# Ledger of designs, part 22: designed miniproteins, single chains, continued (5)

Each design is a single chain, and the fold is of that chain. pLDDT is the mean over its residues in the fold that is shown.

## One batch from the design tools (miniprotein)

Design m16779
Fold by ESMFold2-Fast:
Structure m16779 (fold): chain A 68 residues (1-68)
Amino acid sequence: SKADEIVERGLKRAREALDALPADATTEQVFRALAPIVREIMDDPEVTEEQYHRFLREVARLVAERRA
C-alpha cells in the first residue's frame, strides 16, 4: 500500500540519519536527527495511527540497537 511505502521510506531515512551520527551520539543528537523524519510521517494523511505507532516502535528499536 502507499502508506506502507511511506513508512518504509521513513525507516530507510531514519537508518541513514542514525548511521551518519557518531557511535557515541547523545540522546538529544539522535532526537534532532530523527525529529524531521518522524514529523513527516506523523503529518502524512495517508499514514494511519496504527502504522505511525509501528513506525515509532521500529525507530525505537533502531535507537536501542545503537546502545548495545
Scores: mean pLDDT 83

Design m16780
Fold by ESMFold2-Fast:
Structure m16780 (fold): chain A 69 residues (1-69)
Amino acid sequence: SDVFGELFELEKKLREEGKSDEEILEAIHEYLKEKGKEEYKELVELLLRMAKGDEEAAKEMGELAKKIA
């Protein structure tokens, strides 16, 4: 299965339920722990930085996403 696609769908679902960015990131972190995907921990770190308004993190996330897609 596409882990990145599953994470995107999870984020959308939780956001539609009115969850905060922090709650969404906690859910993503638990999902990644369950899957044992060390490579996606950097993605979660970038998402946390983006949620705090780090413009550089958004660009870095785009680059990382291209590597794992």
Scores: mean pLDDT 70

Design m16781
Fold by ESMFold2-Fast:
Structure m16781 (fold): chain A 64 residues (1-64)
Amino acid sequence: MKYFLASLDTSALTEEQIRAALENLAKQLGVPVPELDSLEALVEATRRYIKELAEKNFADLDAA
């Protein structure tokens, strides 16, 4: 999780990199990729999915 360890600075990333990260995170969470119309929305969704993935990983460790 590259974006988890480094502060999420999406201003340094291309739109394609952000979209690729969002798609990867959505697949890891088992959720559909949301329909987004702006770079700001992509950034926010990416941050949200990173947080949800981290929470899911911690829940799995607690349940194991």
Scores: mean pLDDT 65

Design m16782
Fold by ESMFold2-Fast:
Structure m16782 (fold): chain A 88 residues (1-88)
Amino acid sequence: SEESERMRRLLEEARKEMEEKLKKLPEEYREELMKSVEYGVLAIKYASYSVSYKNEGNEEKAKEYKKLLEEYNKKSNEYDKKAQEILK
């Protein structure tokens, strides 16, 4: 119990040190990277839907979701590039 509490205090100190280091990362970098990730997740979702509808023989919906995949993948790549530019 006492040893566990001592370890928790040491981990809490390490966590605070890490948070202080993370605060020094550019906020704009984190914002653009997060947008890239969000659009990337949507692209993966739409890719899954496109494949699913194609397998069901629903070519129209497969094409619609393929278009959304391409759109959101493009947005993800654009925000990734913006994030990388901030680090230069």
Scores: mean pLDDT 80

Design m16783
Fold by ESMFold2-Fast:
Structure m16783 (fold): chain A 73 residues (1-73)
Amino acid sequence: APPLTEERREEVRRRFEEELRRFVEEAEERPEERQELLAARPEVEAALADPSLSAEAREAARLVAEAIDELER
């Protein structure tokens, strides 16, 4: 696997955040996509409760949880 520098990890995280935000905006317009994301809440909560989760995976799960909360508003 290609090694990621600190700068590359941050770039990947920013791209993931941008993609997630776009997905959330699309889900607001599409009921099927919204339902699918909302249905993922228990899985995301379980991941966040896992102490063995890597820092990168925890950050990704946190962003998904925030996106779900935004959709429920």
Scores: mean pLDDT 71

Design m16784
Fold by ESMFold2-Fast:
Structure m16784 (fold): chain A 62 residues (1-62)
Amino acid sequence: VSEEIRELVHKAMEALSAGDADTAREYFDKAAELAEQAGNTSLAEKIRAWGDAAVRELEAAP
């Protein structure tokens, strides 16, 4: 896994912790795009699915 992908995922998690769903979504999308460009389509799909689920959970929480 690329260090850049790891850093983007970490920034997405920080945004989730701050309650910023839009920023978290952007970082997850960038991480998935880098994974796809690196030829790891499986990782890209997992990152996209994880990001979508995490953002929805944050938005659905009271």
Scores: mean pLDDT 79

Design m16785
Fold by ESMFold2-Fast:
Structure m16785 (fold): chain A 119 residues (1-119)
Amino acid sequence: AIVVTGSGGGTVAAGGSLRLTMKVSPPVSTLTGVGWLRQRPGQPREVLAAISAATGQRALAPEAAGRFTISLDKAANTAYLDMRDLELADTAVYYGVAAGPASGGAGVAGAGVEVTVVG
């Protein structure tokens, strides 16, 4: 089974920066990819960022492009979402997601990580 553990949320001032961390099992090398979803208050979950485990190719939602970066540390089986120039609209619950053969290709989400942006 795929297990995802997210961390690194908190309260941050507008214009600030925050790193979210996702640890995955099994090893990242056995996965198809990892990504981040978010759910803003009263809104559905949206795909924010993704990275291919095989190629390292990245995809980011337009709102995240230029402000957020997704990266993989394969040796540590860890993915990061580095967020900068945070906006009030970035207040959301963020979910780390992994997919691979062990899940039949379906995305498996970890527990939500709360981010609150204040200004």
Scores: mean pLDDT 84

Design m16786
Fold by ESMFold2-Fast:
Structure m16786 (fold): chain A 64 residues (1-64)
Amino acid sequence: SEKKKKAEELRREGILKEAEGGLYYMSGSSYSLSDKEKSEEYFKKGEEFEKEGEELRKKAEELE
């Protein structure tokens, strides 16, 4: 059904956003001792991507 297809697409997008968020967290950690401002910026971006991924996954669940 169209709803199942859309849910699968949203779930996939959510996973990709969460993965990208993880990369930002890793980058933030790498700068934590050398550049605090840059570290905080990357952690903030990681949090934003994580939230976007959670929202996409929630939308997918609502369609199922």
Scores: mean pLDDT 84

Design m16788
Fold by ESMFold2-Fast:
Structure m16788 (fold): chain A 92 residues (1-92)
Amino acid sequence: SEAVEKLANLLTAARILVAALSFAKPEDREDIARGVIGTAEEAAKLAEQVPEHKAEIYREVARILDDAYRLTGSPEAKAAAEKYRKKAEEVE
């Protein structure tokens, strides 16, 4: 499935950006965090095309966003993580 390939690529890219936050200069962390949020949200949109994995996708997106929040203190990452944790519970 093209949707599954795109999802895997987006989740991998988001995880790579989270890993990059651990090595980023303080001045770069906000931009990288925005990249994590955008990439993770694109992955979450694909959950509608793979409903059999929808809860798993939302949980993984929430985990990625929570990691970004823990590394940066980004309120946007925290809010997005809480949103996708709730979405995962609503599917299960």
Scores: mean pLDDT 87

Design m16789
Fold by ESMFold2-Fast:
Structure m16789 (fold): chain A 99 residues (1-99)
Amino acid sequence: LLEKLEELKSKIEEAVKLLAEAGQLSEKEAESLIKRAEEIIDLVERGDYEGALERLEALQIALSSLLSTMELKSELQKKAAELLKESLDLISEIIEELE
């Protein structure tokens, strides 16, 4: 579970950095998404699985919205979209494990 959460955080960090570089996200928006992943890890480490589940569902909505509204013109944007899709798949797997 924690390994999947660390992988999720890593994929989100890479995706949002690519989107910031492509001008699709501000640095503040990128930092906010990374912080959301960090808060979920902290909740799981503290045994707050209900809080973690709520934050995962909110993050899933945020990443889905970003993926649906982003441009897919550059290689940076295309790579970011792949990472966001992988992040959404990981969120679904983690939610199933937390139930």
Scores: mean pLDDT 84

Design m16790
Fold by ESMFold2-Fast:
Structure m16790 (fold): chain A 77 residues (1-77)
Amino acid sequence: MSSLPVLLVNYVLGLVSEDVLREAMKGRVLSQEEAEQVRKIAEIMGVDPEKVVKVMEELAKEGVISQESLDAVKEAV
C-alpha cells in the first residue's frame, strides 16, 4: 500500500489517476512530516519540487486536496 506522499509524487509522474488520489485524500490533511516525505520522494525520483507544488496548486483549486495540505508542501519545498 502506498503512503499519501508516495501516491502524490506518483500522481505528478502520471502513474495514478486523479480519482485514486481524490479517494485517498478525502477528509485528510497532509501533516508537515508527510509534506517533508513528498519533498524527499520527489528528490529521489528526480522530480522538480516546483513542478510538484504547481500540480498540487491545481489539485487544491479543483478541491482534490485541502489548502492546508498545499501549504504544508509549500513550506517543505
Scores: mean pLDDT 79

Design m16791
Fold by ESMFold2-Fast:
Structure m16791 (fold): chain A 65 residues (1-65)
Amino acid sequence: SARQLEILRAAVTGKTVRELAEELGLSQPTVSRHVRRLEAEGLLARTSAGKYVVTFAGRRLLAEA
């Protein structure tokens, strides 16, 4: 969806749920829900520092979007 691509694009530099919420003007629960789905799809991965980074599959999808 357009919002999933928007979150994925914003996460390219590695961002926490809070940073994504602030950048996109969304609530943290809303961002957390979308991030959980993107992580389940293998498009985002969570680092030990609590940041979400775009996977190879996510970067490939962004290049085609």
Scores: mean pLDDT 82

Design m16792
Fold by ESMFold2-Fast:
Structure m16792 (fold): chain A 60 residues (1-60)
Amino acid sequence: SEAEAHYRAGLEAAARGDLETAEAHLEAALALDPSHEAAREALLELSVEKLKEAVDKVLK
């Protein structure tokens, strides 16, 4: 499905460290399939990673 394609693209972007592209694809997956539990979980984990990066930049 298109939602699954976006979910997979989001995971690949996250693996490369491209958090903005990952977020865009995961949001697209959830917009197409709001019940996609895996995409919702991936987006939550991405949010945690973004928060850690923000904290690391402040503590640098």
Scores: mean pLDDT 81

Design m16793
Fold by ESMFold2-Fast:
Structure m16793 (fold): chain A 98 residues (1-98)
Amino acid sequence: TLEEIKKVLEEAVKEILENRDDLEKVREIGRRAIKEIAKLLEEAGVPDAEVIRVRLAALANFNRVIDLMRAGASLEEIERALEQAKEAILELAKRVLK
């Protein structure tokens, strides 16, 4: 499950970078990734409250990236924020999967 979540996040990061000029597409990619991660956690038997916590953290992290894009942040800043988002979501997923 953790490796599957990692793959979902790595694919989302790649797609967001490829579509960085389309803010609506970036939002769509983020929402899809969050939905897929939630499903994987639910299928692994993670309690609803913990799934909600991961969803909220993922949403906050993707929104931070979107805000940086809207602010005209450099590609380097966006790449760094996406990597930080991926690591933060993975760390939380790892803790709830136990």
Scores: mean pLDDT 86

Design m16794
Fold by ESMFold2-Fast:
Structure m16794 (fold): chain A 69 residues (1-69)
Amino acid sequence: ELEEKARELERRAFELYAEAGLKYMLGSSYKLDPSLKEEAEKAFEEGDRLLEEGERLRREAERVRREAE
């Protein structure tokens, strides 16, 4: 059960990392247009939030894995 919980948390973290990557790509694209500076900043901020949430889940998964051992 704990191993399954850790795998689920790792899978969710990976999904958040992928979504963060997409936000960073959008931000980089927006940054090429001076009129979209605010949109670029918002995209990077959203990417940072998703990355932080993914890191939180990854750390929780690591904690759960240690308990499973």
Scores: mean pLDDT 82

Design m16795
Fold by ESMFold2-Fast:
Structure m16795 (fold): chain A 107 residues (1-107)
Amino acid sequence: MEELEKKVKEYEEEIKKDPNNAEAWLNLGKALAELNEYEKAAEYYKKAIELDPNNAEAWFNLGNVLAKLNKYEEAIEAYEKAIELDPNNEKAKLNLENLKSLLEKLK
């Protein structure tokens, strides 16, 4: 936890110096997701995607945190985009199928 909190501060300083660094926003989102700060992680993944919309990893990670927040339809959209950008992402395909099945059962 202390190491993750240090990484958050490091990435925040990196973003302060270069707010257009998509990788820093992605890494900040990852660190916050590991700290279970899913709402902030989703916000920062969205910023990473705004700067680099073809980053399949950012879309996949966004889908994961949106699913944790029970935003299943938004998570499905994010996973579909991740799969469009990286068709070999088997975890995204599995997570997409599981969420579609879950959403159908909730109707």
Scores: mean pLDDT 87

Design m16796
Fold by ESMFold2-Fast:
Parts: C-alpha cells; sequence; structure tokens
Structure m16796 (fold): chain A 55 residues (1-55)
C-alpha cells in the first residue's frame, strides 16, 4: 500500500483513483484501459502497469 500512496502523491491523484486505475488495467478491457490513460495520463498509466506487474 505504500507504493500506491507514493504514486498517488507523485501524480497528484487520490489513493482511490490509483486503485481504480489498477483494477481497470488488471481487467484487460481496452475500453477501461483507454479511460485510465485519458483520465490519469500516459505517465501515470505506465507507472500503474509497472506496479501491477510487481503485485
Amino acid sequence: SMEIEELAKRFGLSVESVLGGLEALASGDPVLIGNVRAELGEEATAELEELLKKL
């Protein structure tokens, strides 16, 4: 959970937004993944993808 909080602080996001993004990326749904990129941006989405690989 510390990694999630650090990422949230780095990108000015809430912990809930980070968790929602991780769930969307984990789903493999291209529509949900596209929404994460649009809402959080490309850099934050890439960091979430890397975090998901470590979980």
Scores: mean pLDDT 80

Design m16797
Fold by ESMFold2-Fast:
Structure m16797 (fold): chain A 59 residues (1-59)
Amino acid sequence: MEEIEKAVEEGKKALEEGNYDEAYRSFGRAYRLAVEAGNKDKAQEYLKMLNEALEKSKK
């Protein structure tokens, strides 16, 4: 899998399992890679996932 795809899949799996800290790290990696690749659309999606995981991990 591509680095971005791997990070997204790991984040989704962690989020589904309630492992919000891992989801936060994985989506953060996907977001950063998407920004670096210049893919603003994907970066925006991953940023939303990142923020959702962050919100849940805070509690």
Scores: mean pLDDT 79

Design m16798
Fold by ESMFold2-Fast:
Structure m16798 (fold): chain A 117 residues (1-117)
Amino acid sequence: MRWAVGEATFTLKSPTDTLEAEVELRDLETGEIIAKAKVTVQATPTSAKVTVEFDKPLDIVDARVVLGRPLADGSAEVLGRSEKPKITDTKVEAELPLLRPLQAGDTVVVLVGLRIA
């Protein structure tokens, strides 16, 4: 029980939208809910800022945030990955350089992975 994962899906009305969702962070092996989190995505043409705020303090030793576009085969095209997330016990902030600009009408998925001590 070392990785917790959450996923949120959004449809953009503008390439610069601020998007919010609540996600359940679940243990990858057991499916147990470790915490609930609020995910906020702030898009620009060249980057996306993702903030993940937990409903309780977590002892987080690593965090990974990925922004993807869902594909028809159930996979996702990677649009951005976190390089140097800022981690606290209540929050992860990541800025993701975008491999391409986001467009109005794009469906995007945010995948959050947390390694907990």
Scores: mean pLDDT 80

Design m16799
Fold by ESMFold2-Fast:
Parts: C-alpha cells; sequence; structure tokens
Structure m16799 (fold): chain A 96 residues (1-96)
C-alpha cells in the first residue's frame, strides 16, 4: 500500500509541477514576482524561504528555461509550507 501511495503522490506532484510551470510561463514577470513575495512573507520554514529566494533570482533572469526551474522551486516551497502547517495543526490539537 505505501508504494502505491508514493507512486500516486509522485504523479500528483508531476501534474502540479506542470500546472505551476504552465501558469508561471503564461503569467507576466510582475505577477510571478508578486506570487513569490507573497509566499516568502508566509514562509514557515527556512527551506521554503531559500527555495523562494532561488525562484526569485531565476525569474529576474527573465528566460523561459529559468521560469520553468523557478516554477519547480515554488512548488517545492509550497510543499514545505504545507508540511509545516500540518505539523502546527497536529501540535495545536494535542495541546487542546
Amino acid sequence: MEKEKEEKLKKAEELLKEALKKWFLESEKEERLKAIDYLEEHALTEKARKLLEEARKLVEKDTDENYEEAAEKVFEALEENLKALKKLAEERQKKA
């Protein structure tokens, strides 16, 4: 069961990465930077912040190849934030 869940998660991650990549490529540079700034302000971990800083530098280079890599970095930052939020929710429930 765990291997099947891991394979389904990998496929979901690939689909999300493709969706983010498409959105990033179709969006204007200013909107991409705005999204990164918003995520950076709400980053819950140092790893998420570093990924967003790397994504910002890639977007500033203003090439399609760098935008694809930036989208992947943004996705990884979102995953790290989601994991941190789940841990915070679990800790709050245990204290209540």
Scores: mean pLDDT 72

Design m16800
Fold by ESMFold2-Fast:
Structure m16800 (fold): chain A 82 residues (1-82)
Amino acid sequence: SELAEEALKDAKRALELAKEAGTDLNKAIAAALQGIGALFMGELALKTDDDPEGQKKAEEAIKLAEEAIRLAKENLKKGAAA
């Protein structure tokens, strides 16, 4: 589905941004927000998509989005401490 494909693309971008952010608070905030959006879209796609390939993409999007949020939160804590 389009929603699952978009969620996967957004999750991948969020994770890349989180890795790039380091201790930059603005980039870490942007990565966290993008990750949250991708997570929401992935969860919605998983719940509404009855296509197995769409569900698989949605599950991968959720995993990548959760990792992006986790990394962004670590970066935010480090940036706030600096």
Scores: mean pLDDT 81

Design m16801
Fold by ESMFold2-Fast:
Structure m16801 (fold): chain A 106 residues (1-106)
Amino acid sequence: MEEKIEEIHSLLRNRTIENLKKAKELVDQLEKEWPNLSKEEQERVRFTAELNAGVEELHRAVLKVFGAPEEEIKFETLHAEVYRALAEGDFETAKKKIDEMIELVK
């Protein structure tokens, strides 16, 4: 189950419409599996998402300090927000944020 979060992370790092759509599909699969996970498994997934959110928030801060393009900063902001939503168990918001990432790369 952490493997799904890692795969989502890998797909979101590759800024293609195809990979972002695959990431959204994995979030949808995780949402469908969620009621069948043990409480401990749910907590592990949430914790992994929380750590990834922190990493992406730090990456966004670095991009701002080094004067990266606004579009890059917006993309990393959305990337962090996907993980924040997953950490809260808000799969609908996570999928919405991925849709916003897709619109940025069109």
Scores: mean pLDDT 84

Design m16802
Fold by ESMFold2-Fast:
Structure m16802 (fold): chain A 62 residues (1-62)
Amino acid sequence: MEVEVTIKKKPAVDLDTGKIYKPGETFTGRILQEDDEYIAVQNLEDGGIVLAGKDSVEITEL
């Protein structure tokens, strides 16, 4: 399922490149994994894996 990810409170990080996603940024992704604290989403535009705090992002189904 494709989702839109919006960074809300805290920066998110690409685990492969170290690219930082700042609050207010959005990307289209696919959820790979989540736990109590974090969600891992593949960015479908560049293939990177983004790790974000679950409380700091908004996920919208497309």
Scores: mean pLDDT 78

Design m16803
Fold by ESMFold2-Fast:
Structure m16803 (fold): chain A 62 residues (1-62)
Amino acid sequence: SKLEEEIKRLEFEIEVLEGMLLIVRGVSKVTGEDLSELIDRIEEEIKRKEAELARLKEKLAS
């Protein structure tokens, strides 16, 4: 269904963003560069997509 496809797409997008976050945090830790603003932006995007995913999963369960 379209709903299942949307869920799968969001799960994939979250996974990609989590991978990016891991890399950015690693770079910051190794270099000592202040990447806090970028880290915060990625975390906020993950949070937004997780909230959307939760709403879609609720609709699928209903």
Scores: mean pLDDT 87

Design m16804
Fold by ESMFold2-Fast:
Structure m16804 (fold): chain A 61 residues (1-61)
Amino acid sequence: DAEVEAALWTIKGVIAEKSGDYEEAAKYYRKAADSLAPVDPQTAEIYRKKAEELEKKAKEK
């Protein structure tokens, strides 16, 4: 359940990133990390770091 929800958020994040919408992409990756935190904290941390990188790109634009 949480994994399926995280997958959905991740797909939305990838689509936003491909569109150059780094701010939206970061939000989606953060939601994916939050959904995974209770079941897979390691993958949640990876998504959290990805969101931080995307936030930096959004600030640069």
Scores: mean pLDDT 79

Design m16805
Fold by ESMFold2-Fast:
Structure m16805 (fold): chain A 69 residues (1-69)
Amino acid sequence: MEEAAEKVEELFRQGKPDEAIDVAETAARESGNPEAAEAVRQALKTAYESGDPDTAIEVARAALEAAGA
């Protein structure tokens, strides 16, 4: 859970949002909930589009927690 969120945070900070979203989706899928994986992907994309990396990181952590990843 926190490990996946940490990887996502680093990738957003490195300017690799697509890779960050893929990592989060994979972690959610591995939790056994493929529907949550799609929700996580969309939440992260929307948060990143807000233009604030800190907000995107917070949403990433919350979405991964909700997905059970």
Scores: mean pLDDT 72

Design m16806
Fold by ESMFold2-Fast:
Formats: structure tokens, sequence, C-alpha cells
Structure m16806 (fold): chain A 85 residues (1-85)
């Protein structure tokens, strides 16, 4: 049902957002020269988008759920980037 699909989308979005935040919070990324943060942020976003695409391709989520998960992951990456700045 739509309600179950919405709940699954929220769980998947939270999991992907947490993964993106963990990638950016990694000490090795923080230790990589402060000037190099842009490539690390871009790589983390690409990884999050690939994870969402994999879930969509496996038919575990639909396109609406994938968009919500991607948006949550992007928000987590932006928040982590602002915290690092």
Amino acid sequence: TAAINAALAAINAAAIAALAADILADASLSAAATAANLPAITAALAAAKAAVAALLDAKQIDSVQALAAKKAAEAAIVAAAKAAA
C-alpha cells in the first residue's frame, strides 16, 4: 500500500542519509588536506546516488521513493559539508 511504501522510503532515505553522513564524517576525509574536501564531497554524493539507483533497479523502491531517498542523502551531505567548513 502507499502507506507501507512511504514508510519504506523514509527508512531507505534515513539509511542512505546516514551512510552519506558517515562517509563525510570519516576522519580520513577530514584529514585529507582541508583544500581537498570538494572532491571527497562529490565522491560521497555520487556513492549515495548510486546506492539509490541500485535500490530502484532491484525494484525494492519506486521512482518516488528513490527521489525521496536521494534528496535525504543530498541533505545529509550538505549538512556534513557545512559542519566541516
Scores: mean pLDDT 56

Design m16807
Fold by ESMFold2-Fast:
Structure m16807 (fold): chain A 63 residues (1-63)
Amino acid sequence: MQLAEELSRLNEEWKATPDPERRLALMRRMLELWRRAGGEYEIESLTADGFTVRRGTPPLPPP
């Protein structure tokens, strides 16, 4: 499965999941995949409600 599809699927499951422990596991998996793809951001915090990131490198080109 392509990385983008996997991340999208995990994000959808995360939003649909009320269990905070499961949400954390899904977020950790998404961040792992993001990091494997060479993501441009660094994770500052990770919780069941989401994560915060900081700018790693400058790119944010709009479509």
Scores: mean pLDDT 63

Design m16808
Fold by ESMFold2-Fast:
Structure m16808 (fold): chain A 86 residues (1-86)
Amino acid sequence: MRLVLTFKNLTPAQKQALLDEAQQLKKRGYTVTVQQDGDTLTITIDGLTVEQVIGEVLRAIGLELDGQDVKVQFDGDTVTISITVK
């Protein structure tokens, strides 16, 4: 499975926390691609099981995302999660 996490309207601190988490995932052997555009961050993770996708989703959502606008879409083997920080 492929997981695509898109975060919008990030503060610099929130963006750095997500970049640090992406680096930890790479250290754990995950295939992670990061794209950065202003206050938007997109993290793509390939080669995951369903259980791993859910675990990474919960971890990412736990990073200062209480009360944020969250959209989740399942499309075949790809899960896309879009988060707009207020």
Scores: mean pLDDT 74

Design m16809
Fold by ESMFold2-Fast:
Structure m16809 (fold): chain A 73 residues (1-73)
Amino acid sequence: ASAEERIAKHAELAAKLTPRQLRVVELLAENPEASQKEIAERLGVSQATVSRYIREIERKTGKSVQEIADELA
């Protein structure tokens, strides 16, 4: 995808997601290999909280968090 498409996708996600949920997607776009534990450590939350954010993201978007992160990468 082009840089313009990535900017448009990010803006759409920012409208649908909370700031914390958007940060999870941004971290996965920066490092697709990141575990939920690594994301939790970077956000200063529990791994269970990251798991909840991923579930909420997938529910709100209808896509896997991996697919969304790939669209932003």
Scores: mean pLDDT 79

Design m16810
Fold by ESMFold2-Fast:
Structure m16810 (fold): chain A 80 residues (1-80)
Amino acid sequence: MEEEERIKRSQEFAAEIGREFAEALAKGEELAEKIWEAKEKGDEEKVKELEKELKELSKEDPLVETVAEVELRSREKKEE
């Protein structure tokens, strides 16, 4: 019972303070996935384009780059 209430409070707190953080997480993960897919296909042009997009977004929000780096590293390590 209390766990659902705690999840709701955590979500509300995260939504209020972490809305920007949640957006950075979503953007970083999506860009990492696109970069990984482009690398898997050997599309160097697309990789460069996506890396430029990542750098552009990291100027606005440094968390985007950090999230993308973590996601890419995870995928490279497992090669899945």
Scores: mean pLDDT 72

Design m16811
Fold by ESMFold2-Fast:
Structure m16811 (fold): chain A 83 residues (1-83)
Amino acid sequence: KVEEAEKLYEEGKKAEKEGDYEKAGELYEEAGRLYEEAGDLAGAALAYRNAGEAYRKAGDEEKAAELFARAWDLLGEDVEKLL
């Protein structure tokens, strides 16, 4: 559901702007999951990357690394097709 993913992504941006990095990470991660479910791999990769950055700012380096790897994995398979 692209519309729901977009909503969560925008909520993640707002949380990040407000300095709530843990919440931003959770919202971006859920947005990425919904983008992936909808077949929007570029949207999913971007959302997971933003989630990784948010978790890194929150001090959760392990979660950040996991999400960066997930974003890279999605893009690394077919970057020309996704971008």
Scores: mean pLDDT 79

Design m16812
Fold by ESMFold2-Fast:
Structure m16812 (fold): chain A 78 residues (1-78)
Amino acid sequence: SEARKLLEKARELLKKGTEEDKKKAKELLQKALEIAMENDDIETLREVVELYYELDGDEESKEIQLKNLERYEENKKK
């Protein structure tokens, strides 16, 4: 999955701990989020949302994305 590769790349950048790496990681996470949503990659999308929460402390964005995940999971049961 392209989204999974972007997520893992972001994790590696965050391990380096520089401000530049953190900025690049945020950009990769945003792209991973969009691709995961487009491809119904619920597993990757969940991990991206969790990493956004840890990185930015943005609880509102986390809540919105988790609600989107619930809708995707419900649709897959049909």
Scores: mean pLDDT 75

Design m16813
Fold by ESMFold2-Fast:
Structure m16813 (fold): chain A 62 residues (1-62)
Amino acid sequence: SMSDEANEVSNELGDEVTEAAAGKSADEVQPIVEETIQKLNEAKNKEEARKAVEEGLEKLKA
């Protein structure tokens, strides 16, 4: 429903994931990114989408 906003969040996610994942292996990063993308696709509004991204980034930074 908010495809332009979802696309903006997805682009932001891409950049932030690249930075957060810089010290991790693909095996650690891939499932976190996939889970985050699934939650982002299920998001009903921008707030839910941003929360999904923040939770994914938190897992990547751990």
Scores: mean pLDDT 70

Design m16814
Fold by ESMFold2-Fast:
Structure m16814 (fold): chain A 65 residues (1-65)
Amino acid sequence: SMEEQLKRAKESLLARIRNDKSLSEEQKEELIKLVEEGKFEEALALAQRLRDAGTAAGAADLLSL
């Protein structure tokens, strides 16, 4: 059902936010508020951007530039 899909989407996003050790407490709070406000598109976009930024930082670390 739609309710279950939305609930699972929220739970998935919240779990990813909580488990992402690269995110600051402020960033996690911002993402959680977006999800709670129903701004799921913005929350997903920010989560993806932060993940991409973390990946880029990791690549730079591995290269030891």
Scores: mean pLDDT 68

